# Designs tried in a protein design run: designed miniproteins, single chains, continued (3). Part 20

Each design is a single chain, and the fold is of that chain. pLDDT is the mean over its residues in the fold that is shown.

## One batch from the design tools (miniprotein)

Design m8665
Fold by ESMFold2-Fast:
Structure m8665 (fold): chain A 101 residues (1-101)
Amino acid sequence: EPPPLVEFRLEADPSSPDADAIQRAIGAMLQELHREGARVKRARFEATSKEDALKALEEMLKNIEGNRARGETDGARIEVEADSPEALKRALQAGLEALRQ
C-alpha cells in the first residue's frame, strides 16, 4: 500500500494502558480506509486517554462533512480527510470498536 500523504501522530504516554488501545484504533482506521480503497489526504490522531479518543471519534461520526471528519475534546484532537465518506464512516466505526477492546 502507498504511504498516506499525512502520517498519523500518536501523542500518548507509552507507559499508559491507553496507549495500546489508541494505537489499535489508529491501525484499525487506517486498515479500513485502505480496504475500502480510499485515498487519505490528511490524518491527525492525538489523544491522551481512551475516553477522550472515544468521545472525539463519536463526535466525528455524527459530524462527517463530506470527505472530512474532525473531533476535538480536552484530551484528543482527531481529523481525517479521505476521498470517500462511506470509507471514512467505516474507518471511524472500526476505530471505536478497537478502543472498546
Scores: mean pLDDT 74

Design m8666
Fold by ESMFold2-Fast:
Structure m8666 (fold): chain A 59 residues (1-59)
Amino acid sequence: MSVEEYAEERARTLVEKHGVPESRAQEIRDRALEIGKTDPEEAKRYLDEQVEREVQRQL
């Protein structure tokens, strides 16, 4: 899976499953794509971390 595909999937999860505003999810996606230009694995870790933060916030 490309960084672009992974970022789109995680952004959709943030909006649909966690109620994150679409504008916020787009900011997270754009940041991940920027990181992914030099380190695709770090971009994926960043996206996973953002999802985990939202899960913890809702607990």
Scores: mean pLDDT 81

Design m8667
Fold by ESMFold2-Fast:
Structure m8667 (fold): chain A 59 residues (1-59)
Amino acid sequence: AKAKLEEIKDRFKSGELSVEEAAAEMKKANPTTAQLLEGGFFLSKETGLSLAEITKLLA
């Protein structure tokens, strides 16, 4: 899961993935709770969206 999450972060930063697409790919990677939280904080920081909005995308 770790390598897949880094790939998703890179694809999001390059503009290949939207925030919704990045969140969906993170869910598909079957991450640990810690990895999912790291991904959520990353998306929140990069987009300016609240953790509540990011949590809805990850649910």
Scores: mean pLDDT 76

Design m8668
Fold by ESMFold2-Fast:
Structure m8668 (fold): chain A 69 residues (1-69)
Amino acid sequence: GVAEIVARARELAERMVEAARAGDLATANEYGRQLRALLASAPEEAKAELEAIGRETDRRAVRAILERS
C-alpha cells in the first residue's frame, strides 16, 4: 500500500544520507537511483509525499557532503 511505499522511500533516503556522510558516494548514488525509481513508479496518491522526500533527501545529502569537505 501507500504506507509501505512511503516507508521504503524514507528508508532509502536515510541510507543515502548516511552513505553521503560516510563519504561513500557510490553507495549514496545507488540509494538515490533506487529512490528515483520508486518515485517514477509510485501511485498518484504517494507522488507528492515521495517528491517531498526526494527533495529533502537531496538537500540533506548535499549538506552532508559539504560538511565533510
Scores: mean pLDDT 85

Design m8669
Fold by ESMFold2-Fast:
Structure m8669 (fold): chain A 110 residues (1-110)
Amino acid sequence: SNVEKEIKIEILEKVGDLLNLSPETREALLEAIQNDLSLSELVKRMKSPAEALEAVIAFDIVDMLLKAAKSKNKEERDRLIDEIARFLGLTPEQREELRKTVEKAQEKLK
């Protein structure tokens, strides 16, 4: 879905800011979303093992947040958001921004 790709890009912008992703990693992830690249194809495009791991983590977080946005179960959504926030060591304010990003994605999916 074109709408799903737009949502992934918006989520990537927020995740990229939270993880302080390099411009090169952001561009590779954006290309992967736009062109439906597999994780293996994304990894092959990265210049170093460290950048590849960073890209994989960011890609998984984007997919988890999209899954949260698609979930009709509020408890599942809240659990996924809280797990990501804990993993990333987010402040309560950053966690709330992440929740708002998911809520905005939910409205676009309706």
Scores: mean pLDDT 84

Design m8670
Fold by ESMFold2-Fast:
Structure m8670 (fold): chain A 92 residues (1-92)
Amino acid sequence: SMADIRREAIHAEASVTLQSMLAHISLTSPSVSTEEKKAILQKALAQLQEERARYEELLARSTDPAVQAELRAGIDYIDDEMERLQAEIAKL
């Protein structure tokens, strides 16, 4: 149902937000080592890849144009965040 798709999308959004926050906190924390930062960012990247796949699955199941637009915006956001994290890992 569309209600199930919306619930799953909210869960995926929460996961994406959490991973983005953890990556940012790691990068700005002076007590976190370079190797620990790399590990945290790589884990965040892997989780974002999983959530991106979830958004694609939800988009394929969605028939509501407004929900489809929200899911596409979510995929675009995840793609931008993944690119940002890859760039940060490359600098470490």
Scores: mean pLDDT 86

Design m8671
Fold by ESMFold2-Fast:
Parts: sequence; C-alpha cells; structure tokens
Structure m8671 (fold): chain A 85 residues (1-85)
Amino acid sequence: SLRDEVEEMMKEAEERYNVDLSDLELDVESLTPAQIETVRLSMERWRLIRERREDALVALLRAHAERLGRPDELPAAVARLRELL
C-alpha cells in the first residue's frame, strides 16, 4: 500500500542519513529512464525528509499517488508521513 511505501521510505532515509546517494556506485547506463526517475525521486524525498519539509513531501506523495492511480490511499499515507517526521 502507499502507507507501507511511506514507512519503508522513512526507514531507508533514517538508516542511510549519513550516506550521500551520489557516493553510491550506480550503473546509470544500464538504467531505464523510468528507473533513473525513481532514483532521482528517492534522492529528493531523502533530502526533504532530512530538512523536515512536510509540505513538499506531501506534494510529492500526492503526485506519486496520482501516477499510481491510488489517490484514495493518500490521506492514510500523509497521516503516516506526519507521524514519522
């Protein structure tokens, strides 16, 4: 669910807050445009979490829910995000 994705995202950010994703060896040439976009969004979400930019994170989560066709899951996911920030 979108709520479970938020929990995993926050857990990953907490576990990796001392690691810059730019320091990871990523085979960018083997990635599809969709996979590159996923990595970019993960890096942006990590940055916003560290800066506690709740409004920006909610906006990204809304856009993500719309892309997945799951806008009805958004209120529960937003509530969970706010609990974890």
Scores: mean pLDDT 67

Design m8672
Fold by ESMFold2-Fast:
Structure m8672 (fold): chain A 56 residues (1-56)
Amino acid sequence: HMAELEKRKKEIVEQMKELMKTQSSEEVSQKMQEPASEVVRRSPDPRDVALGASVS
């Protein structure tokens, strides 16, 4: 029944890898979402609101 133990180990490793990936993905996503995109720079909604009327 070593195969079962190995299968379980693989599952745990996979789960851990996914958890790590999730955290890393979030960080990378946040960094990537930086104003590197021309599209975001073209229509800066949050900036326009502050410049226009404020938070209203």
Scores: mean pLDDT 59

Design m8673
Fold by ESMFold2-Fast:
Formats: C-alpha cells, structure tokens, sequence
Structure m8673 (fold): chain A 88 residues (1-88)
C-alpha cells in the first residue's frame, strides 16, 4: 500500500513537472531532445510522468524521495527529462 501511494505521488508530480517544462520551453522543443539526459545515472527511478505539448511528449523520471533528517522535508530528485516527437 505504501509503495502504491508513493508511485502515485511520483507519477502525479512527474506529470506536473513535465507539463511545466513543456509550457516553459515552448520555442525550444527540438533542443530538448539534445538536453534530455539522466542527471544522476545511479539514482533509481520511482515514478515517470508525461505531458503532451503540440506534437511533442515530455517525459520526466523521478527518483526516490530523500527525507532531510534535520527538517523532515521530502526532496524529489529529477533523474531524467526527455522529449520525443509524435509521428504525423
């Protein structure tokens, strides 16, 4: 049950991040294909979300959240961002 909830939260957050990226980079969609790289290849992926913008799909992968023992805050790592074109 905890794992299912974590996956749902990760997916929803990844989708929101993907949508934000798609909206922010409206002109740079082709360049995102080159910039889409894994930032931390050793970070395990917990959730993936996608957002569509025109003929493009932005995909975001989130790693496992790290709890700061001092503050108790959950920090989500963005593991990768990728953009792909939808075929005509």
Amino acid sequence: MEQERLRREARELAERVARHIADTTGRATPSQLELAKRFDPNTPVVGRGEARKGDYVVSVELGEPVVDPRTGEREWEVVSVSTRRLPP
Scores: mean pLDDT 64

Design m8674
Fold by ESMFold2-Fast:
Structure m8674 (fold): chain A 73 residues (1-73)
Amino acid sequence: SIEEEALKLAKTVVPESAKYLGMLFDPEYVYEGGELKAELVHTWPAPTGTYYLVEVYEAETKKGVGVFLFHAP
């Protein structure tokens, strides 16, 4: 699914120890193919480690696909 492809890409821009916590996905988004990119957009320190917020978007159109939250100790 497009959500699985986007999550796979989002994992490439966070530490290997990071755990996936959840996402906000555009329910109207239609994937017609083409390259996706991931960008780390926010990072928050916490006593248990760091939170990472990643946006996945279409390379050509710059259209957002979803936003993914991760945590690493």
Scores: mean pLDDT 80

Design m8675
Fold by ESMFold2-Fast:
Structure m8675 (fold): chain A 81 residues (1-81)
Amino acid sequence: VKEETKKKLEELLSKYPNAELILAIGPRDDVELVVEAAKELGYKAIGLDSFKERDKIPEIKKELNLKFVGMIGLAAVYIKT
């Protein structure tokens, strides 16, 4: 995991101490970096490719009641509290 990605994720999550699950949505490479960083920080994490899995994104957001918290690179980061 790139240290910069991990640091940015820690900064975003510091405002949301009750985050149970992290969801990253974006280009595959950026999503994989965020998911890896989240797992190393001890969070459950799910990654979605914004191009290939675009049709599933609105459904998953509704099912998990996700909150948008910020961007890391081109990946949009959401949490479930």
Scores: mean pLDDT 75

Design m8676
Fold by ESMFold2-Fast:
Structure m8676 (fold): chain A 93 residues (1-93)
Amino acid sequence: SEEEKRLKIVEAFNQGLLDRINKYKKEGKTEEIEELEKFAKDIQDVMLKNSGKSVEEIVKEIKKLVEKYRDKFSPELQAFLDELLKKIEEIVK
């Protein structure tokens, strides 16, 4: 269902971001953690603002947000974002 797809998208972001933040805490990457936490908040805001819309429209808004952050993130974080987007596209299928 649409509701199940929305929940799986939220779970994918929450788990992926939590795992990456925990990795960076162990590595002492404070600046990267701050950018990821800001990105996580912006993702949450997009999901809440678009809660009444279709999963396809929510994914479109998430992709726009990812592109806004692309230039601010290292190549490693850009690869991480690409992995998250692939997981979301599989959920939407």
Scores: mean pLDDT 81

Design m8677
Fold by ESMFold2-Fast:
Structure m8677 (fold): chain A 89 residues (1-89)
Amino acid sequence: AEMPEKEVLDELIEEGRKEAEKLPPEKKEYALLQIEVLELAYKLGIPIDEVIKKIGEIARELVAKGVPAPEAIKKALEKVKEELEKKLA
């Protein structure tokens, strides 16, 4: 049986990695981090909406502490990635 959502997600992750390779180093790091978080959430069966919500919560807390929004989002992605990796191990 075909699972369009799974196949589309696998293809998007692969294409995202290829497109990230073409970006400047600073933008590439951010793009790869987003792709890695999405891939980990998918492998763990965690809904993407829950991941986005968690990233938003952490980023909002960091912004409230004076961290610029782009940096806050990057740090939130890094924290979510660490939490997901810990669950996979």
Scores: mean pLDDT 74

Design m8678
Fold by ESMFold2-Fast:
Structure m8678 (fold): chain A 64 residues (1-64)
Amino acid sequence: MEEELEKLVKEFVEAYQKGDIDAAEEHARRAFALAPTPEGRARFQELYDKYKKEIEEKQKKLEE
């Protein structure tokens, strides 16, 4: 479950960064379906923040 959720959140962030809002919404919907509890939503947000920071760090390295 956690691995599947992490994969969906990663795909959501990648789709959102790419500007594919429809794909991002699909991945988010699937992730929320796997974690329909407040705890699961908190986990989703934690993973989103983690991948957002990772992408920002990679972008900084590429700009240098």
Scores: mean pLDDT 72

Design m8679
Fold by ESMFold2-Fast:
Order: sequence, then structure tokens, then C-alpha cells
Structure m8679 (fold): chain A 79 residues (1-79)
Amino acid sequence: SKKEELIKDVEELEKKIKKLAKDNPDIDKALVDKALADIKEHRKAIEKSDVLTAEIHLAFSKMILWIMERIAKKIREKK
């Protein structure tokens, strides 16, 4: 179903954040923990929402990954 695809997409984003944190250990652990907690809440929202609302929560989840990637880039630029 479309909802199952959205859930798989957000789970893939969670895996990407975990990999980004592993590959960039200089990222503040509190920021990593916050990002993962926010992804978990968006996943819960996707599971109980209609498809349109679920797509919005997936969009917010994609923004979280984008922010984390930006943080990793800025840390690397300071080295």
C-alpha cells in the first residue's frame, strides 16, 4: 500500500541518519539523539494518519536528514 511505502521511506531515512552519525562521530550526540527521536515521532504520525498527512510527515523527516547532512558538511569544512 502507499502507506507501507511511506513507512519504508521513513525507516530508510532513520538508517541514513544512523550511518551519517557513524561516519561523522564529531556530530554532537545530543543532536543525533534529537534527530532520531523526531524521526520516530514522524513514523508514529505516518502510521496513524491519512496518506496526505503521512506524506507531509515524510517531508519533515527528509528535512531532518538534510539538516543533519548540512551539520556534517560544516564540521568537515572546519577541519
Scores: mean pLDDT 86

Design m8680
Fold by ESMFold2-Fast:
Formats: C-alpha cells, sequence, structure tokens
Structure m8680 (fold): chain A 91 residues (1-91)
C-alpha cells in the first residue's frame, strides 16, 4: 500500500506540472485549475485507504499524463488508451 500511495503522489505531482505547462502555453484557465486540484484530489483518494480506489486513481493519472505528453496522438490512439484503461478498471 505505501508504495502504491507513493506512486500515486508522484504521478499526481507530474500531472499537476504538465497541466501547469499546458496552461502557460495555451492560456486556458481550465488547465490552470486542473493543475491546482489534481494533487488535493489524489490525496483525498489516498485518505480513503481503499487500495482498489488508489490503484484506479494511479491508472487514470497514467492515462492523463500519456495524453498530455502525446498531444499529436490520433483520435484512434486516444480511444485505444482510454478503452485499455477502462478494461483494466473493470477487471
Amino acid sequence: MEELEREARELAEELSRLYAEKARRTGDPDYARLAETVVPSVEKVIATGDEKLILKAKMLLELQIWLLRNPEASEEEVLERVEKARAELEA
């Protein structure tokens, strides 16, 4: 559990950083808001002590980070990644 919590926190900090950079490049206030809220949201999930919920949060963070790192990804590539994450969450 502690390792999963650490991984989720590290991913949340990275996603927050990526959202902040996106906000600076685009001027979109929604990305600035996301940069401020992602870490507190993940801490709230960790506070539940629910290992499955924390694992789901980690998987969603990994997906969001991939999407931000691959802005040139095709709609098909994005949908494939989303479907894979959903399948793993439903298993």
Scores: mean pLDDT 79

Design m8681
Fold by ESMFold2-Fast:
Structure m8681 (fold): chain A 77 residues (1-77)
Amino acid sequence: STAEARAHLEQGRQAAAAGDYETAGQHYQQGLDIALAVGDLATAKAILRAARDLALSLGFHDSAAALDRRIAAIEAQ
């Protein structure tokens, strides 16, 4: 559901803020899967942006670029 996808986004953000990047990644993956399955593209983009910002903060520029391409693909539909 949309509410479940948003809950995963928030839990992922909290885990990332605490430095628990594995838990953050798991929540972002689960939230993204749910958001895409129910067609909640606004929440899907929010999760991808959160994951991209985390990747950038860790110096993972190639991962961040891949996430930016996924955001652009959703926006281009």
Scores: mean pLDDT 88

Design m8682
Fold by ESMFold2-Fast:
Structure m8682 (fold): chain A 59 residues (1-59)
Amino acid sequence: SSKQQHADELLRLSELSEKKSEEMRQKGERGELPIADQISDDSFKLSKGLKESADKLLG
């Protein structure tokens, strides 16, 4: 269904955002990027929002 396809795309984007959060957290721990912690936090929040949106679509 179109709802399932939309939810699947939101979950895929959520997974990508979660991976980006972890990558940035690791870069922050190593001091490799000055804004890494900020990007990590923002990507984590985006991941959570996308999962919540997918859940709402699927009921």
Scores: mean pLDDT 87

Design m8683
Fold by ESMFold2-Fast:
Parts: structure tokens; C-alpha cells; sequence
Structure m8683 (fold): chain A 74 residues (1-74)
């Protein structure tokens, strides 16, 4: 189902977010940020056809915003 796909993408976003926070270099953090952006893009596609997945997209976009702020300070 779309909800199961969104839950999987959100789990990937959460794992990538934790990896950004644990990164010891800007290069490593940018790599994890790319993975997070990919997960958010997947959630955006799902939310367009399945509005019930919007809360999962909102959570992943908040994680992306925080991750971009962290990388910007490295």
C-alpha cells in the first residue's frame, strides 16, 4: 500500500537524519543529506496521489530542514 511505502521512506529519512547528526565531516554529512532528500522526494510523490501520507511527508521535511541547518554549520 501507499502508506506502507511511505512508512518505509520515512524510516529511511529518520536513519539518514541520525547519520547526518553522527557525521564527523561535512563530506559524510552531505552524503547522508542526499539519501534524506531522496526519501523526501519519494514521500512527495506518494502524498500527491495519497493525501493520507501527508503527515509522514511533513515529518520527513522537518528532518530535512534540520539536517540542512546542521550541514550549513559544518
Amino acid sequence: SALEQAERALAQARAAYEAVLAATSREDAKGHLTVLRTAVAELRRLAEQHPETQPLLDEAEALLRESEAVVATL
Scores: mean pLDDT 89

Design m8684
Fold by ESMFold2-Fast:
Structure m8684 (fold): chain A 77 residues (1-77)
Amino acid sequence: AAAQQARDDALLEELKKDVNSVIDEALKRGEITPEEAEKLKKDVDEYFAASRADPARRQRLVALYERYKKNKEIEKK
């Protein structure tokens, strides 16, 4: 449904921010070059844009991210 799609899109935006944070940390540690970081961020943007267009990929990413968040909450206990 449209409401479910909006919620899924919001979760994908959160996941994208988390992935970009990992790329930024790798860059700060000197594990990747600035050029590699920019390429990875563009690849991430393209992947998420394609995933938003494909309902199957969107649902799969949402499910994986929800499981990731659940595991992080359990670790905080």
Scores: mean pLDDT 74

Design m8685
Fold by ESMFold2-Fast:
Structure m8685 (fold): chain A 65 residues (1-65)
Amino acid sequence: SIEEKIKKAAEEIARALVAGDYDKAYELSLQTMRYIAELSKSEDEFMELLNLYTKEATDEIKKLT
């Protein structure tokens, strides 16, 4: 569930970035960071979810460009 939501968030920011919608991309990144922070019970969990988000977003950008 959490991983699924992070993957969808990564796809949304990737689409915004390749469309040149930097304002939307910024807002989406803040929303995702807040979501990860609220759900994480430890620093290790926070870093794991953040790493998943950045990897999925990078992979999606590569697919779209």
Scores: mean pLDDT 84

Design m8686
Fold by ESMFold2-Fast:
Structure m8686 (fold): chain A 84 residues (1-84)
Amino acid sequence: TDEIQKLAKEARTLLNEARSLLEKAVKEGKITPEQAEEAKKHIDEAEQYMREALRAYLAGDYDTAIENLKKAIEHAQKAIELAK
């Protein structure tokens, strides 16, 4: 479970960073509405993958949990790139 715990912490940290950066970029007028919508879609996707990872983990499907956490990380990173 060490790998799952590490990935879950990483995913949560990146997702929180993505949300924070998007909020700041919108408030400072540094992002277009189109880019903000794209970033929000990636945040929503990361949240969905986090929920799917939790469901898989609770079902004992650790491989699926790891795969979904990696997808959550990928989408959170894309949101961060759009929000910078």
Scores: mean pLDDT 89

Design m8687
Fold by ESMFold2-Fast:
Structure m8687 (fold): chain A 67 residues (1-67)
Amino acid sequence: MDEEELERAIESVRNLLLKAGATQEEADRVVKALREGRFDEALAIMRRYVDEATARAIVHELKELLE
């Protein structure tokens, strides 16, 4: 686990969601869920703003960083 790399990845997800029209509160919920390993909750919110393939790819990458 690299905390700096994980934070950069999470910040990229936050920025992606905000650009796609998510509220700051929704983006914050996703980044908190991702940090806590609650990937199903993060996916449910991300799917509202990004396509299914993109949401799954993000979760897969973050799971690898959390090892």
Scores: mean pLDDT 79

Design m8688
Fold by ESMFold2-Fast:
Parts: sequence; structure tokens; C-alpha cells
Structure m8688 (fold): chain A 58 residues (1-58)
Amino acid sequence: LTKAVDLRALLEAVVAGERSEEEAARELSQATGMPLRSARQLVRREVAELREERARAA
């Protein structure tokens, strides 16, 4: 990442409903310079992984 973005905090905010996946993808795209579609795909993948991790921790 060109600019340090707290990806974990961003993903947790999405899972908690504090931010939308669209908003998170937009911020990630701006911070890293990646295309918005790529950022959306990455956010969705990471959110799914985080949900699985939380389910496992329960």
C-alpha cells in the first residue's frame, strides 16, 4: 500500500455495519490506487474471511 490504511479496522467497521462495503472499497481504492472494482472484490473477500474467523472464535 502506498499510503498506510488500517485495513483491519476498515473491514471490522464494515462487518459491524458502521461502513458499507462500497465506502470501504472506495477508501481502499483511493489509498492504494487500485481500480474500484478490484477494491470491491478484495473488501468482499476479506469481509467473508473475517466473518469466518469470528465464527470460529465463538
Scores: mean pLDDT 76

Design m8689
Fold by ESMFold2-Fast:
Structure m8689 (fold): chain A 85 residues (1-85)
Amino acid sequence: MDSEVEIIRKAFEELVKEIKEFVENDPRLTPEQKKELLAEIDKIVKEANERIDSLTEKGDVEGAREVAREAISKIYSLYVDKLVA
């Protein structure tokens, strides 16, 4: 139970960190686009973490995984949209 939640949280945090590093180092993005995208990512991550914490208190590990997956999907879509602009 605890280890599964820890794995979900760690995977989510690691993937977010990697995406942020790609955004910061992507020469195709302007400094303004990088700042805006990083701010949007932070907003999505904050909301996801609040929801995961609430679901974890309920013992809803599956719900926590779904929230993490949806957050990553949103972040990925935002990044891809900036890359193809």
Scores: mean pLDDT 80

Design m8690
Fold by ESMFold2-Fast:
Structure m8690 (fold): chain A 79 residues (1-79)
Amino acid sequence: SAELEALAESAAEFAAAVLEDRTEPVTLTFVLPISVEEARELARLTAERLAARGLEVLDVRLTPQGDSTVLTLTVRRAA
C-alpha cells in the first residue's frame, strides 16, 4: 500500500542518516498500529529501499503487542 511504502521510505532514510558515520550495525525498533502481516510486508519494503542505499538488513523481529506490532530491524552498511 502507499502508506506502507511511505513508512518504508521514512524508515530507510532514518537508518541511512543513523549509519552515515557508523560502521557497526544499528538496531531500530518501531511500534506500529498495524498487524504482524502488514509489519512483515513493511520489513520487506524497507529492506528493498535500504538495499538501494547500500545498506543491508541482518535481522528482522516481529512481536505482537496488543493492537500494535513491534518491528525490530538490525541494519548495517553492505560489505
Scores: mean pLDDT 85

Design m8691
Fold by ESMFold2-Fast:
Structure m8691 (fold): chain A 68 residues (1-68)
Amino acid sequence: MKIIKEVMKKYGVSKKEAESLVRDAVVFVFGATSDDQVEKGIKEAEKDPKLREKVLKEIDFLVKLDNL
């Protein structure tokens, strides 16, 4: 299941906003420094339930920060 679609539904954000949130969370969680590493991190998070939960938790913090 695509993490971007889950974020769009959960937070009511646009696809572009969901893509930005997923990217920022993956950069933080995996220490990604390039677009290729971000894409790799997204794929790893979609394969590993624990990594997926960690990415979604970081997105939740980012969403709460933007709404304060």
Scores: mean pLDDT 80

Design m8692
Fold by ESMFold2-Fast:
Structure m8692 (fold): chain A 78 residues (1-78)
Amino acid sequence: GEEGLKAYEEALRLLKEISEERYREFVRETERRVRERQAEIRALLRAQGYPESVIEEAVRQTELLVKGEMGIEKLKEL
């Protein structure tokens, strides 16, 4: 939710201030995990016969969830 996105934004801000290389690596890793999770959710829901409108909403929500998870995890390391 909103707290996860705030954690992601704070992680980006802190990483950019610490190191542009670490910032770029974090962004790339987040994009990779978003794509992987979106592909998994899309495949799963299609296999179960869900409508495309439901699949695309779930895919959109998956991006927000992954960004939140990545942000919280990264802030714990900083």
Scores: mean pLDDT 86

Design m8693
Fold by ESMFold2-Fast:
Structure m8693 (fold): chain A 93 residues (1-93)
Amino acid sequence: MMDELIEEALKVAEEALKRVEELTEKGRADPSKRKDYYTQAAKVAQEGLGTILSLAGKAVEVSGSLPEEKAEELQKKAEELGRKLKEAQAAAA
């Protein structure tokens, strides 16, 4: 229920962060494809943020609120993903 939604949101955040890092590493290694990889990284970060917010919203609907510890963990990962999004967008320009 709520725990499953929070676990899924955390999993999405971790997978998105890993995928963004993989794509940015590929962009750093291949300058000719840098824009394409960084554009993909930005898309992954943006879609990941949307999914996290959707899952967190469903958890709140079920329980009325998120546990503070889990809300802080999700917020921290969302902020990191948001920073990666901005970095990828800047590098893709």
Scores: mean pLDDT 81

Design m8694
Fold by ESMFold2-Fast:
Structure m8694 (fold): chain A 70 residues (1-70)
Amino acid sequence: SIEDIVNDPNKTVKEVIYELLRMYRPQWSDEEIEERVKKALEFLGLDGDKPASEVPRSDIVYAYGIAMSL
């Protein structure tokens, strides 16, 4: 479920956003999803390799929203 992805303490920011996009857009290629994640994180100045638990959930939600709208 979405909650299982966003509440996983062992996932990085980029992994959480990637898995959310994969869940909602299963027809997008891995390359498309990776590029969208990269662009969203760069736009917000977020470190994608940082543990998601160390980042405010609002920042992750904003990055996900940007990646979906690109």
Scores: mean pLDDT 82

Design m8695
Fold by ESMFold2-Fast:
Structure m8695 (fold): chain A 85 residues (1-85)
Amino acid sequence: MDEKLAQIEKLFTEAGEKVTAALKAGDFDEARKIAEEAFKQAISLGVSKYSIQTAGDIASVAAELEKDPLVKEQLRVWSEVAIKV
C-alpha cells in the first residue's frame, strides 16, 4: 500500500524530470519513450490501464488550456502515450 505508492511516486517523479529534460533538448521521441516506459512500469506495479487512460484524458484537456509551451508539451506527451496503454 504505502510502499507501493512511494515506488509509483518515485517512478513518475524521475520520469517527469527525464521527460522535461528531453523536451528542453528538443527530443520529443525520447520524451515519448520515457513516458511509455513509465506507464509500463506503473502497470507492473498494479496501476490499472483504465486509471492511466483517465489520467491521459485529463492531461489532454489540461494541455489545451495550458499557456506555458513546455508544460503544454509535457501534458501532450503523457496524454498521447496514455492513450496507447
Scores: mean pLDDT 85

Design m8696
Fold by ESMFold2-Fast:
Structure m8696 (fold): chain A 64 residues (1-64)
Amino acid sequence: SLQEEALRKGKGALEAAKALKNEEGLKLGTQAYDLGREAYETGDEKLAEEAIRLADEAGKVMGG
């Protein structure tokens, strides 16, 4: 589901940011993981989509 994907991507982004010690990635990854958890608990598709966007943004910041 979107909510499961949001949770996985948010957690992955946060863990990657911790490993790289990337300050901007940590901020985005933390927000993505928090929203992904909330989306998973509530079933909110909009929160899941936002969590995925933030996780992808964190990945771009860390990978660029």
Scores: mean pLDDT 85

Design m8697
Fold by ESMFold2-Fast:
Structure m8697 (fold): chain A 102 residues (1-102)
Amino acid sequence: SLEKVRNEVQEIIEKARDELIANADTLTPEQALQMLLDAVDEAFKLIEKAKLSNEEAFIVLRMVRDAVREVAREIGKLLGLSDEEIQAMIDAIDEHIKNYKF
């Protein structure tokens, strides 16, 4: 079901957020970005396997994008990044999402 898929991808993103927060004192910005990109890939593989309609898939994809952007802002602040550096992370995430091949 769409609800089950939304809950499962939310758990993937929340797990990544918790791990990023727990390790914020030792992570580089590059490592933090890679962990967020890995979480996106895991979520998208789950969406692909779920055999959703195109309309339902787009709803969940937008949810993942918005949630990961929020985590990037939160983690960027914890890492002491400037607003410009946080925006660069978000832009990299958006590019990765746009270029994902299903």
Scores: mean pLDDT 88

Design m8698
Fold by ESMFold2-Fast:
Formats: sequence, C-alpha cells, structure tokens
Structure m8698 (fold): chain A 73 residues (1-73)
Amino acid sequence: SEEVKKAFKEAVDAIERAAPLATTPQAREHLRKAGQALKKGYDSVAAGNDEEAIKYFKEAKEHAERAIALSQA
C-alpha cells in the first residue's frame, strides 16, 4: 500500500505546515477538520480499507491546505 503511505505522508506534511500558520478561527476550524479526517484515515487503515484511508488522508490534506490559504488572506 504505497499509495496509502504516500497519502498519509502528504496529509501529515500539510498539517505540519498549516499548524503554525492557523491563527484565525476559520483557519483553526479547517485545521481541526484536517485532524478529524486524518483520524478517520487511521481508523480505515486499521479496518483494512486502503481505498477509504486514501480518501480520508486526501481530505485531511485539502483541509490543511485550506487552513494555509485562509492564513495568507
């Protein structure tokens, strides 16, 4: 499951970039959603559902990227 590992790494990297930048309520809300999606990805990996894990890790990355965008506006 190299795709799962890649999606996970991209999600974590995005969250790590977003965390120090997310100072507004809107940016922090997207960072919170990124964390929730990351957890759902972990739960999906534990359940053996790689496709669902990839979906949630991609959602986590998207929320983290939104948090960064909201922090730059």
Scores: mean pLDDT 88

Design m8699
Fold by ESMFold2-Fast:
Structure m8699 (fold): chain A 117 residues (1-117)
Amino acid sequence: SEEAERHLQRAIDILKNGKGREALLEAMRHFVRAVILAETEEEAYRIAKDIFRNPLFPELSYAVAYAAYRKFPDSEELKKLYQEAKDRVENGIGHKDLIEEGERLVDEEFAEVAARK
C-alpha cells in the first residue's frame, strides 16, 4: 500500500540521517508500521528480511520480524525469520533495554492500527 511504502521510506531516511537511540526507535516504529500495513506475507517478509541481513541492527531486526510473524502467523518463512532474530537477541546480541522497548513498540503499533478501523 502507499501508506506502508511511505512508512518504509521514512524509516530508511531516519536510519540514514539520524543518530542515537531516539532515531533508532523512531525508525523502528516506521518499519513496524510498514509491516503491519503490508497487504501480503511476501511484502512483510521482504521488509523484515532486508533488515535482518544488516548485522548492525539486531534489536530492529527482532522487532520487525516479531511484527511480521504476528501479522502473518501462518507463514512458515516468517516464523523461521522470527526464530532466527529471537535467537540472536536471546544469545546476548544487542541491548536488552532496546529489545524490550521494541516489543512494547510492536504491541503499541498493532493497537493503534486496530483503533483506526
Scores: mean pLDDT 86

Design m8700
Fold by ESMFold2-Fast:
Structure m8700 (fold): chain A 110 residues (1-110)
Amino acid sequence: SIIEEIEKKIKEGEKLLEKLSKLLPEDLYSKLKAVFEKLKELTKKVLEGKVSYEEAVKRLQELKLEALEIYDEILNDPNSSEEAKELAKQFLETLEELMGLIYEYLELQK
């Protein structure tokens, strides 16, 4: 089911974030963690039917932009290793896939 795919992507994101906690500077890690926690909270509200389609789409777009801005900060950070940058890219791709699944779920509820 799409809900099982969403849960799987959340777990994949949590694993990548755990690896990044050991490799990124604390300030950049904290920013990525905050975006991920906001996305998890939004996902919960979407699955519980506690947010409108329009509000959910707006929040997903805002979170995507926030995640992209943090990723750009990581790419331009001289203290972040190439391994950290590659894992951050994988994390961003996992977030985009999770957001895509949430969009699909929202479309199915129309």
Scores: mean pLDDT 90

